# Designs tried in a protein design run: designed miniproteins, single chains, continued (4). Part 70

Each design is a single chain, and the fold is of that chain. pLDDT is the mean over its residues in the fold that is shown.

## One batch from the design tools (miniprotein)

Design m14421
Fold by ESMFold2-Fast:
Structure m14421 (fold): chain A 88 residues (1-88)
Amino acid sequence: MEKAKEILELGREQYEKGEEKITLGLVVAKSVEAKAYAVIFELPSSASEEQLEAIEKRLLEVRFKGVEEVIKALEEAGAEVLGVEEMG
């Protein structure tokens, strides 16, 4: 599964072409088995700076509880989960 890397490359290419508003994010979630996962998501373009800070704080709280809790937190915050990639 290389979809996460493809999405990040696509976002970078769009930015380099001068397309306005790439709101892609990456969060690393760690499972109870000590596996790390890169969760790639798109934040709501309408989100305020305060809302973005609240989402980041919530993600930091759940990142060690497993990838499923990270995905749930993102979806509850109105973010779209674009991909999940195992880091090793």
Scores: mean pLDDT 61

Design m14422
Fold by ESMFold2-Fast:
Structure m14422 (fold): chain A 76 residues (1-76)
Amino acid sequence: MLVLKKEISEEEKKEVIESFKRDSKEIGRELEIYGEEEESTEIKVQITPDTTLVVKFEVVETPEKPVILMETTLEE
């Protein structure tokens, strides 16, 4: 499990998600995106037939800026 907090603009959030989409397509992995609504997005990437990488993006509002939390897990 890896959790990363980062102050991020809406544009940077889109770039992070688009970067994952682009890289997954280039390596020929399947990419599933869950939670299309604004507060949380979950991305599943199959890295082997028996192993899936799950990446969850969650946007948390703070008084200064939205903060993006990123959590990764492996499912076998």
Scores: mean pLDDT 53

Design m14423
Fold by ESMFold2-Fast:
Structure m14423 (fold): chain A 82 residues (1-82)
Amino acid sequence: FLGAEIQTKDGKLVVAAPIKGGPADKAGLQKGDVIVALNGQKVVNLDVELAKYKPGEKVKVTVERNGQQLDFDVTLGERKSG
């Protein structure tokens, strides 16, 4: 569980809103960030890529913010409500 609302816009995975106090928010992800890679691997489907990792694992999330690539260390949370 990343702890952010993600929207697909023009084939890009855009952070619509980090959940306050969630893993993405704590790591420093912001609205408008485009998720491009997890642990250096390009992401096309976020749900499929996140399913490779377990809750409590630290994953490096690479985003584009204003044309720059930034890396954030995110400790994945457990998904408690489907």
Scores: mean pLDDT 76

Design m14424
Fold by ESMFold2-Fast:
Structure m14424 (fold): chain A 70 residues (1-70)
Amino acid sequence: MSGKDKLREHLLSVVSLLAPGQSVTVSPRALAEKFGVSVGTVNAVLRELEREGRVLVERRGRYTVLTRPE
């Protein structure tokens, strides 16, 4: 499994632990370092999950807020 695939699985797991409408803050840089991918790859995975309706994504400087859809 690639670092991108592991990142996607991790993000889906994190979102699944949230109640509907609940948010968590993540660092794209820290995720890139943890999974051995580029920050561009982290942003691409977040965009894919947002497009699929699996997560709401709000970018705030160096951090990103992920919300489980209601």
Scores: mean pLDDT 86

Design m14425
Fold by ESMFold2-Fast:
Structure m14425 (fold): chain A 81 residues (1-81)
Amino acid sequence: SAIAQRLAAVAEELRAAAEDPALSPRVREALREIADLVAAGESPVPLVQRLVDSGRLSPAEAEQIAQAFEDAVARASARYP
């Protein structure tokens, strides 16, 4: 379906972002887990909230994840308008 193709495209862009060596290993791992959730059609918000609340991600790292997600959605939308 068109929705499944768009979700797969977002997951692809997130996995590409997870290869960025400027990001911490924790951010890169979180982006890979978020990509798997997005590919499955699941919200990544509860995972990010748990990682911040448990201290496993800093607020700054959560902001980096939010920006990477926004960029991934924008790039995926450009491929499937």
Scores: mean pLDDT 85

Design m14426
Fold by ESMFold2-Fast:
Structure m14426 (fold): chain A 74 residues (1-74)
Amino acid sequence: SVEDQYREIEKQIQAIATEAKAAIDANPSQIETIRENTKARLDELLAKAPAEIQGSVQTLRDVILADMTALEKA
């Protein structure tokens, strides 16, 4: 179902966010590169998402990228 697809994508997005946070903690000097790689991975998931859930997936993506941008500027 579309709901099951959303839950699976949400899980993948959270895993990507967790991996990015761990990578930043390990190598803070690479935060810009990690953010760009994370954006690319999230953009790929958004592109593959069904039309009915693209808005919800985009919202999750934007929140994670905004959090990473705030860390990069700090």
Scores: mean pLDDT 82

Design m14427
Fold by ESMFold2-Fast:
Structure m14427 (fold): chain A 98 residues (1-98)
Amino acid sequence: MKVYKLEVKLTWKKENEEQAKQLMEEMIARAVELGLLPVEVDYESGKFTLEAPTEELLRELGRAIMELRDKSGVVTDIEVSGEAAQKALEEYKKKKEE
């Protein structure tokens, strides 16, 4: 059975550290709510990895992450890796243009 991974890395300025950590907590909380498993979390480096039993759950989380990032304006960059994660990012960009 294939497990789908989403790896997220956030970059921020030191003055925004508290807000960036709150954003990470919200993203992780959303993942747990959707039934994904946090595998690795590093608040200091802004990195976390999540596992999903289905690609669809991972795509839903990917959209939620991008929406939370856009609403906060706190992070200077966000990197998302993984096959399912790239599809989620592409789908989110299409919806944002509509």
Scores: mean pLDDT 72

Design m14428
Fold by ESMFold2-Fast:
Structure m14428 (fold): chain A 73 residues (1-73)
Amino acid sequence: MEEVLEATLTNAAGETVTARIPLSKVDEVREALEKGDIERIRTELGVEVSPAADDETIRKLLEGIIRRAERLR
């Protein structure tokens, strides 16, 4: 089983939004975020995100996960 990193927040509509990144994909997700390529993150990098999440909410969740992953290294 591959290790995944997870973050959850509540959006302005009161909906719980969760994102999960495979630990092996953290560096690729960081690069895609730096480029603003949310579509690649959603479709190609194996990142699981709640369907209710807007791009800004996804970006914040993923940035939080990446910061935590960097602290674990």
Scores: mean pLDDT 73

Design m14429
Fold by ESMFold2-Fast:
Structure m14429 (fold): chain A 80 residues (1-80)
Amino acid sequence: MIPLLSVEEVEALVDEVEKIEPKVRKLIEETAKTDPKAAAAMRFVLEQAQRSVEILREDPSNKKAQGELAMYYLALKAHL
């Protein structure tokens, strides 16, 4: 099986997710003041992204985790 991303591309994606995490956490806290349901949904996506990061740190060739992290990253980035 051919992975979706190279090791270098996975490292770059993990770095970008970690870079936006504090911004996303601040956005979640602000959103929680007016829409706690939307804040909970964003928190769920962030937690899933962090789960995928941990899987990829152990095995960067995991195609499922690569695709999931890319999807969660785009979802979180769309809110910024």
Scores: mean pLDDT 82

Design m14430
Fold by ESMFold2-Fast:
Structure m14430 (fold): chain A 86 residues (1-86)
Amino acid sequence: AQQQARLAGEYARKAALAASKNGGDPSSVTAAGVSAAGALFAADKNLSPEEQQLSAQGAANGAMVAGRSGGEEARQYAEKAQQAAQ
């Protein structure tokens, strides 16, 4: 749970940064960044396993949105965030 939330958040942050560099939609980049921060916060504060799982899923979803408009590198990080959230 904690390691999965942290890893999902890290990959979501990388997806947001890659999307930002490649001219991705600003709203999608912001959503991915906020979701990534949420997952990292849940892991750092060792919130409940349910909250960590929900935050990891949120980060993965945000990363996928950024990946759709952010180019190949953002898409690859989004896929890794999805894998980590499972």
Scores: mean pLDDT 81

Design m14431
Fold by ESMFold2-Fast:
Structure m14431 (fold): chain A 78 residues (1-78)
Amino acid sequence: HMDELAEKAREIARELGVDERTARMIGNAARHLYELGFSPEKALEFARNAARDAVKAKSKEEILQAITREVGKALDEL
């Protein structure tokens, strides 16, 4: 289920130290990547990478840039 993947990605992001809103954004992005043809494993790898980048961010702008960069990298692999 897509909802299960989004929830797993969100939980991974939370455990890596990002806030709940950022975790939800990462979870939703992971679900969309899965819908585009990514395996669950690759979608969760995206979530881990995005969360690690986001936790280092000092502002909302940097968080959005980190997530957008990781989405772009993932899409380039399609």
Scores: mean pLDDT 81

Design m14432
Fold by ESMFold2-Fast:
Structure m14432 (fold): chain A 89 residues (1-89)
Amino acid sequence: AKEALTKFIADVKSGQTLPSEVWSSEVDARTINALLRRIGYPNATSGGSPESQAEVEDAINHIKTLSDAEAEAVVKDLLEKGVDAEPLV
């Protein structure tokens, strides 16, 4: 659970995860959507609309600009306040 989300953030920050690969990660789409909403992208979805895809791309770029401490704080806050009740598998 926490390990999968932490790995996802690390992979995004290192450039291992592209916007097109976000929805194929080991973290489920609901958890990723909750993460995107938490960092300021509430309209991002797994849908194929140009607007949705552009918001996912912007969100990935935003995650890449976070410091390691900021990324850890986002993971902690998300797990504490939101998505930890949902299955991550």
Scores: mean pLDDT 66

Design m14433
Fold by ESMFold2-Fast:
Structure m14433 (fold): chain A 108 residues (1-108)
Amino acid sequence: MAEEHLERARELLQKATEALEAIKNGDFTKAKEIVGADSLDEIYKKVLELAVEAIAHAQNAIYLAERGEGDEKTRREAGELSDRAVQIAYEAAKLLKEPVEFEVEVLV
């Protein structure tokens, strides 16, 4: 169960990271393909949503690993993914010009 949350966090973060890199490189066509959106604002919003969802799954992986439903490696990797996902979320929120407010419990 912790491993499942870690893997989901990894998948979501990978999509958010690739979309954000495409945005930074001016490749909005690639960003649209990754997140499935047609407007620039929707691309930014979907990147933020993917990053926030990745944080939620990473935090659940940590919680479960700390309770014996995952190993120390899973806990450590989930912590690293959570930190990276927070950075991606902040960058996406900045592009949207919205405050970064994370309610992780609402997404889980």
Scores: mean pLDDT 79

Design m14434
Fold by ESMFold2-Fast:
Structure m14434 (fold): chain A 73 residues (1-73)
Amino acid sequence: VSVEDELKLNNALAQLESLVKSEASPEDIQSQILGILSAYPGNERVKTALENLLSKTSSESHKAVIQEALSLL
């Protein structure tokens, strides 16, 4: 993985975390997750980041979207 690809992944994951923290719509969170999964299929860093977000969120709708994404990995 190139440094440029790692930077893009870090930025995408930071944007996802920001959406979860700002209580964005489940649709916006799902869209961001699907974009990340499409760009970085089978990536362990994506899996770890999703697991961390799942542990931090109290929203059942956000948990459902994140759990669905984890099942696709």
Scores: mean pLDDT 80

Design m14435
Fold by ESMFold2-Fast:
Order: structure tokens, then sequence, then C-alpha cells
Structure m14435 (fold): chain A 87 residues (1-87)
């Protein structure tokens, strides 16, 4: 299965944004690697991954290339990362 690296600049846990990202990954059938999630946001990432059944292979705390503040932005970031990884 393809692993998609997602650059996400998250300062706080936004469960709706994490759910939107994980749903997009589930639809594409990919495993994910999340970069730029703060420690608080990592909890939401793990929770969303459990709810959606998506495999999060790595979580990295680093400056994200993208900042997301809504579920729509989070989904767009994941869809862009999937498109790049599959191209």
Amino acid sequence: MKVVRVDVGLASADMSAMMAMMEAAKEAGVDVEVVGASERAQMAVYAAAKETGVNVVRLEEAPGASSVRSAEEARAVMEAAIKEALA
C-alpha cells in the first residue's frame, strides 16, 4: 500500500479536521505519515485514524508546509498529498 506524507501545520487538536483527512486517505486506500502536528494535534490524529481504520505509519513534529484550520482545508491538504504521491 502507498504511504502518503502529509505536511500539516496544526497548533491544536481539531478532531473534525483530522477526521476529514483520514476519510480522504481511507477513500484513496493509502497509509499516512503526518508531519507538522503538534503534540496536542497528534492525539486527534491517532483518534481519527482509529475511527476511520486508516494506518498512520509515522507522526513527526516538525514545521508544517501547510496550516489547516477547518475540515475543508484539512481534506484539501490530504487530497493534494495523495495526488502528488500517486503521480
Scores: mean pLDDT 71

Design m14436
Fold by ESMFold2-Fast:
Structure m14436 (fold): chain A 71 residues (1-71)
Amino acid sequence: MISEETRERLVDRLAEELGISRPAAQALVDTLFDGLSEEEAERRADHLVRVAKQGSPGGKAEARRIAAELA
């Protein structure tokens, strides 16, 4: 299980980078990362953030779609 510190950091990062509310980011972290190691959770978060940052208005929507597929 990821630590509470790592969970809070991932929630903050995903809320900011995906442009979603903090409760929505908490739900994503709990669904996608709660069973993972810290290293694997960070890798998945990095992937979602990279997709979100790829410079189109659809980037955040694409990252959210990928997150839904991983759930």
Scores: mean pLDDT 72

Design m14437
Fold by ESMFold2-Fast:
Structure m14437 (fold): chain A 92 residues (1-92)
Amino acid sequence: SKEEINSLLDAIRQMIRDKAPVSQIEAQLQRLAGLLKSASSEVIDEAIDRLTEMLDYAQAQGDKGDKSSLRYALLIGALITGFVTRHITLKK
């Protein structure tokens, strides 16, 4: 559901800011990916926008030498790339 996806995105954002273990972030991102597979294109687009905000934040922290935030950025970037590529291919 859109509410479940939004709640999970809020939780992931907070975990990134709290410097949660990379394995915990990865597990939640995998759960999010599963939910997004059955979501509408509109919900996927909104989720990608929110993930992009998290990516920008994590990348900025990683550039300052925070290895955990760099790993968060890599995981989020991979998820975004997967869904954007699929979404573009399906729209063509």
Scores: mean pLDDT 81

Design m14438
Fold by ESMFold2-Fast:
Structure m14438 (fold): chain A 67 residues (1-67)
Amino acid sequence: GDAEGGARAARLAAAGSAEQARRAAVLSKIPSTGETANLGAAGVHLAATSGRASGEEAVEAAKRAGG
């Protein structure tokens, strides 16, 4: 339970909203034919970087994903 974690996740979403959106757009354009199976594991990472995950979940996901 990290109240600070929620604030950090919101900050990541707010501060990186435009940058994360552009990064997600680039990834969407890349043909992920072979990476479809890996999207499940990277989905949490993308959710954290895109600001889709919950506050505490986003922080935890970002730590584990390393980005």
Scores: mean pLDDT 52

Design m14439
Fold by ESMFold2-Fast:
Structure m14439 (fold): chain A 119 residues (1-119)
Amino acid sequence: MEERKELIEKAKKLIDEARRLALDVSNAIGKADEAYKKYPDDPEVKELANRAKQLGDEAMRLVGEAGRLATKAIESSVEEGKKYLEEAQRLLDEARRLGDEVNQLTDEIIKKAEEIKKK
């Protein structure tokens, strides 16, 4: 009984973390797109915005799959649920690395947009 409660608590935390990461990545992509729309003819801004979108789309896919597996863990046996949570954590960790890259690219796009405005 205690193992099932711990499994559910871990799954719920993983789902909450996945939701927060999804919001962070979506916000970063949105900021990159806004900067791109201001300077669509700048080739560096365009390349960075395209890369941020590609990495962000992949991060969102991984976050969705991690959330699905964490939900599946709640509905499964304790042993099967542990395997689903382990896989969900791996996918979420990969999504977080991609999200960090998206945030870095978004910051670089914003800096380049500010440099263009100053000239």
Scores: mean pLDDT 86

Design m14440
Fold by ESMFold2-Fast:
Parts: structure tokens; C-alpha cells; sequence
Structure m14440 (fold): chain A 57 residues (1-57)
């Protein structure tokens, strides 16, 4: 869903590292994912996205 993705992306841009972890937990819960390795990949992906978005701003 594009609306969900846009809302998550906005939250990521406005978030600290701790808040990124919370967003990653929410995304995993919404998708029924409980694996620690999937959490680690999600956190790294979101932090990477924030870095790229900041560089493109």
C-alpha cells in the first residue's frame, strides 16, 4: 500500500536511531515477522534509506 509506505518513509526521515528501531518493529508486526535476523535487516534498510534521503535532499 503506497499510503502506508509514504507514512513510514515520513516517520523515518523525522526519526532518531531509537525511533527507527521502533518503526522496524511496527513494520515487522504489521507483516507478521518475528525473526531477529529480519529485524536486523529491516533496521539496516531503514537507516540506509534515511541516509540516502538526507543526501538527496
Amino acid sequence: DDQYRQQIRRRIQQSSDDQIDDIARQIMDDNGITSQSQFDRTVNGLRGYRRVAAARA
Scores: mean pLDDT 71

Design m14441
Fold by ESMFold2-Fast:
Structure m14441 (fold): chain A 120 residues (1-120)
Amino acid sequence: MALEERLTDEQIEAAVEGVKEAIEYIKKNGLPTEEEVQRAIDEARRALSKPELTPEDVKALARAGVVLLFSLMDSEEDRQAFIEKYESMTEEERRKFAVTAAELAIGYVQQLEDERARAA
């Protein structure tokens, strides 16, 4: 919710494209591997290392959020059910989901940074 208030329409449109790309990849290749999840986290960290988010950075965060979401699924039935739900979404629902995916990636990276700061 807080992120949506700070994003431009161009950044939200980039997030929607990021979600679309991630869903199509998962649809073809199955649930994310541990290596794909780590790559998504690394891309999200890289985007968040900048002082300002570009549309490409928000797109990367949304893709990472989708990968993280699917990494929590343990069955092909859950994956297929979510893909079908996404394909049935309205344009407005897809925009809201894309922002939520970006927020998920941001929250996850912030948690990892907080843990690193306490360990240092």
Scores: mean pLDDT 82

Design m14442
Fold by ESMFold2-Fast:
Structure m14442 (fold): chain A 94 residues (1-94)
Amino acid sequence: SLADLQELLAEVERLRERLERLREEVEKSDLPEEVKARLLSRLDELEAELDALEAEIREAIASGKPVDLRKIVSQLIALELELIGLEIELERLL
C-alpha cells in the first residue's frame, strides 16, 4: 500500500541519519588514515545502495504500479545489518 511505501521511505531516512552519524565518528576519530579510508569507502557504498533503494520506493509511490514489497523490505534489512556490522567494527577499533 501507499502507507507501507511511505513507512519504508521513513525507515530509509532513519538509516541515512544513522550512517551520517557513523561517518562523523569515523572522520573525528584518531584511527589511522588507511583505516578511515576503508571505513568511509564502505559507508559510501552503503549510501549508494540506500540512494538506489530510495529511488525505487519513490518511483513506486509516483507510478502507483505494483511493487515487490518483500524484495524492498529484504534489501532494507540487509542494508541495516551491514550498518550494524560497521558500527560494531568501529566500536571495537576505538
Scores: mean pLDDT 87

Design m14443
Fold by ESMFold2-Fast:
Structure m14443 (fold): chain A 99 residues (1-99)
Amino acid sequence: SLLEIAVAHNNLGVVHQNLGNKEGAVESYQKALDAAKALYEEIKPRWNEVDEETVNRLVRLLHSIVGAARNLGNKDLEKEASVLEGVVNLRRAVEIVTK
């Protein structure tokens, strides 16, 4: 599962960050974001078929990456993760309003 791959890389990023390995943390968070992007592209055409738990887990993952990137001072990673978080949240909000 792309979500499980993304979560695993995010968890590895946290471990590297706690050990003071900034380079390993950035690499792991970038891999987590890449997997999250791949997941979003996969679910985007079938959004109405995606369970709410998957969407909520993706949002929480992206929020975690945004916070981590900010703490690491990586502006490109923060921007990229924040844009995807915003897109996913907007799509979720539109579905709620159009019910």
Scores: mean pLDDT 85

Design m14444
Fold by ESMFold2-Fast:
Structure m14444 (fold): chain A 89 residues (1-89)
Amino acid sequence: SARKLASIETLREVLLELAETDVSAALGFLQRLLEDMKLLNAPEEDIEKIEELIREAERAHAAGDLETARRLAVEAIKQFEKTLLKLAE
């Protein structure tokens, strides 16, 4: 539905803004949204890919590599959006 697509786009924009301003907050929020996607029976392969990207981003952030952390967070957000669009169909 158009409403679901608009909501997904707004959520993506919020997550991308958080990744630029507070990557740790963006990753934490995305992790919570993954739990909701598991309840919606999202494909396990899609969930695992997003979880791995989040873990890699968290490791980069912990190492002080903020540029790599943001890049990986953006990749995780894009994969999350693709999975949500599949569930909205």
Scores: mean pLDDT 83

Design m14445
Fold by ESMFold2-Fast:
Structure m14445 (fold): chain A 89 residues (1-89)
Amino acid sequence: ATAEEIIEFYKSAFGIEIPKEIAELIAELHKYKSSEEIKEKFGTDKSVVSGKKLTPENVMLTPEKKPISAADFFAAIEKDVEKWRKLFA
């Protein structure tokens, strides 16, 4: 999947527009794990910013309906990518 495809997927499926940099990290995760696993871990049930661009200041809901800041969401994606990079280094 390309970063543009991931941006469109999050926009249509979760109602949020993620930054290209974060979409590129999610695209990299597709080298390490299935799309289903990525969706379960980094999907969102209902975002309070639905229909808006996702900036670090935004708050969104995890799949468990717990509020999380977009900054924490971005950090979680970056941390997961770095974990997988180290495993395949």
Scores: mean pLDDT 79

Design m14446
Fold by ESMFold2-Fast:
Structure m14446 (fold): chain A 98 residues (1-98)
Amino acid sequence: ARPEPVRVRVRIDAKTETEKLEALNQFAQIALALGMRVVDLNIDSGEIVFEGKSREVALEAAREIHRLATERGLKVEVEFYWASGKRMEEVEIEVTPS
């Protein structure tokens, strides 16, 4: 069986359209730098979906996204699933306090 690609759905709760666009663009840059692909983008809902080759890459991207969101004072929701639509084990993402 081929390794199954992993998808990460990120939804942002931002006060302004400009803040939403800036955050979504930065999230996309993080994911792309880690070798992920953007598979869906909905600016109106503040949602972006990435696809990566492994769970480890997806977790790294989600951790960096959560860190950036925390630094900006933004609330984000992150969901992981296999590209087939199968549920992944629930992943807790922690930002290490400085």
Scores: mean pLDDT 74

Design m14447
Fold by ESMFold2-Fast:
Structure m14447 (fold): chain A 72 residues (1-72)
Amino acid sequence: MVNEEIAKVAEEAEAGVRSGKLSTEEAVKIVKEEIDRLEKEAKENNEPVNAALAVGYVLRVVATGLDVELAK
């Protein structure tokens, strides 16, 4: 399921930002690239894609990066 796959990638990217393994910009890039890939796969398989949910995951990664900076 596209939404479940996007959620997993976003959670992994958020964890990377929190642990310092990924910068916020690197995490956002990873999530955006996976969203683009999964949207193409969903289109080929005639599966619905929730664009608002995808944008929400990108915003969550950005918010996580800001939260990490504010916690310093």
Scores: mean pLDDT 74

Design m14448
Fold by ESMFold2-Fast:
Structure m14448 (fold): chain A 55 residues (1-55)
Amino acid sequence: SAAEAAVRAETVRRFRERYDEIENDPSLTEDEKNKRILELGQELAAEYAARLAAV
């Protein structure tokens, strides 16, 4: 549906923006970046599931 497509597009956009922020943070080590990216993925997966349940 259009609503589901919009939720997917928003989730992908937010992931890309946050991923780029993490990857370009000079204060983080590669291990710290990997941990934050994993946490980001888990957070957005939970938000995506909740948003899909709402539409």
Scores: mean pLDDT 85

Design m14449
Fold by ESMFold2-Fast:
Structure m14449 (fold): chain A 81 residues (1-81)
Amino acid sequence: SEVAAVEAEIDEAIAKYRVTDPEMAEYIERARPLAIRAAREGLTEEPESEEVKELKKELLEIRNKKLKREDLAKEHLEKLE
């Protein structure tokens, strides 16, 4: 089923990111209900709702934090060398 396929895809993404980017894994888990709903309803293009806007904002914040962490990791590694 489409719902089962989406759930499997989400589970794979969470498993992948849980080790490398736990914040991304949490974001994907929060997006799970929206993705399942879209699959169940057969929606290819969902109208931009407040929930979608908040999720996009959260994703942008996670991406910005990741970039800052990568910069901090580089500075930390340079200080340890």
Scores: mean pLDDT 66

Design m14450
Fold by ESMFold2-Fast:
Structure m14450 (fold): chain A 87 residues (1-87)
Amino acid sequence: DREKAAEALMEELRKQAVPPGTPLTVVLDESGTTASGKTPEELKEKMIEAYKKKLEEQGIKLTPEQLEKVERAAEMRALIAARHAND
């Protein structure tokens, strides 16, 4: 029954503090920097943009190594969020 499966998924997402049909949202760091997007690629780009903007406001410049790690982490987190939303 598709309705029962959808309800169960909605209940599980609600218990994880993510309402069903909500745009993909992730937290980048412990200080609560967040990003949201409708697709994994958009979410990845928004995460990288938000992270860079936050660090620029704090006067912190990312090294090339840190930027690459942020890009990889953003891609992985966006894929995880998309997989969870598609369940």
Scores: mean pLDDT 62

Design m14451
Fold by ESMFold2-Fast:
Structure m14451 (fold): chain A 55 residues (1-55)
Amino acid sequence: MEERRREIERARERVEELRDETSREAVMEQAEAAMKLLPEAVDKAIEEGKKRKEE
């Protein structure tokens, strides 16, 4: 039963990735640069970005 849940979650991830592939790349690139200097600040920025996109 758990396997089905994982597949559904993976399918959702794939669909969402296709939709926001370009946008995600830009955000990730910026986060990677900051991660080298400010790991904590990057964590917060990523979390905030995720919240806005999820909405």
Scores: mean pLDDT 64

Design m14452
Fold by ESMFold2-Fast:
Structure m14452 (fold): chain A 65 residues (1-65)
Amino acid sequence: SGKDQAIAELRREYEETLKRAPDEAVRERLERLLTGGIQAIRDAPDEEQAQQIARGVITQMRSLV
């Protein structure tokens, strides 16, 4: 499903940004973004909104590293 694809993309970006995290505080923030992002994607009313949520969270993750 589009939601499963969005979650898979979010998990891949989390793993990549985690490698670049400078300290534990950033790692904790990335983990919270991942957990909250997955929940928001699951709660999205359609696949288009789920993809928009994933993109927004990925952008936030990239801004932390």
Scores: mean pLDDT 88

Design m14453
Fold by ESMFold2-Fast:
Structure m14453 (fold): chain A 89 residues (1-89)
Amino acid sequence: MEELLRRLEEEMRRHIALARELEESDPDLAARHYLRAYVAHAKRLALEEGLDPAEVEAEIAAVLARNAPLLPEERTREVLRKLLEELER
């Protein structure tokens, strides 16, 4: 369990760093990295709370798949940025 939590934390931080670096030069790729960081963080929280991280991932994927094509890219980036702010608290 500890090794998995550590890997998810590292994955989250790595994607956040990549997203921030790419935000001005490649905002679409940056948004995808923020999204991956969010998924990693959600899985980590689920594990810490004793929830099934696979079910949490499926729920997040379903919400994103339903809403992503209906949102302008600018709105999607704004939502991901706000999620990042929550993750840093």
Scores: mean pLDDT 67

Design m14454
Fold by ESMFold2-Fast:
Structure m14454 (fold): chain A 101 residues (1-101)
Amino acid sequence: GEKVEEILSLLYRAAWERGQQEKLAELMKDILKSLEKGPDEAAEVIRKKGPELGILTPEQAERVAELVRSLTPEEQKILKDILENLLAPTEYGKYGLGAPP
């Protein structure tokens, strides 16, 4: 949905502008973990970790947090699926030939 695209666009642009692409992966992992507890928990992680990692200004972090809190359950699932795919190793790195499930 449009909100999920805006969240991802804001995160990527901010990380790119600050040369923090490595830290973006860390933030995305923390967001993914917190989404399991709900959108309010994910919003708090964004507010705290975004500025701490130097990816987001406090104002950018608040905007992303507001978008995350406003997500429907369906949009939350879409964001989670996208983050899982972005953070996954290559198919062979994640599952390998003969890797356990």
Scores: mean pLDDT 76

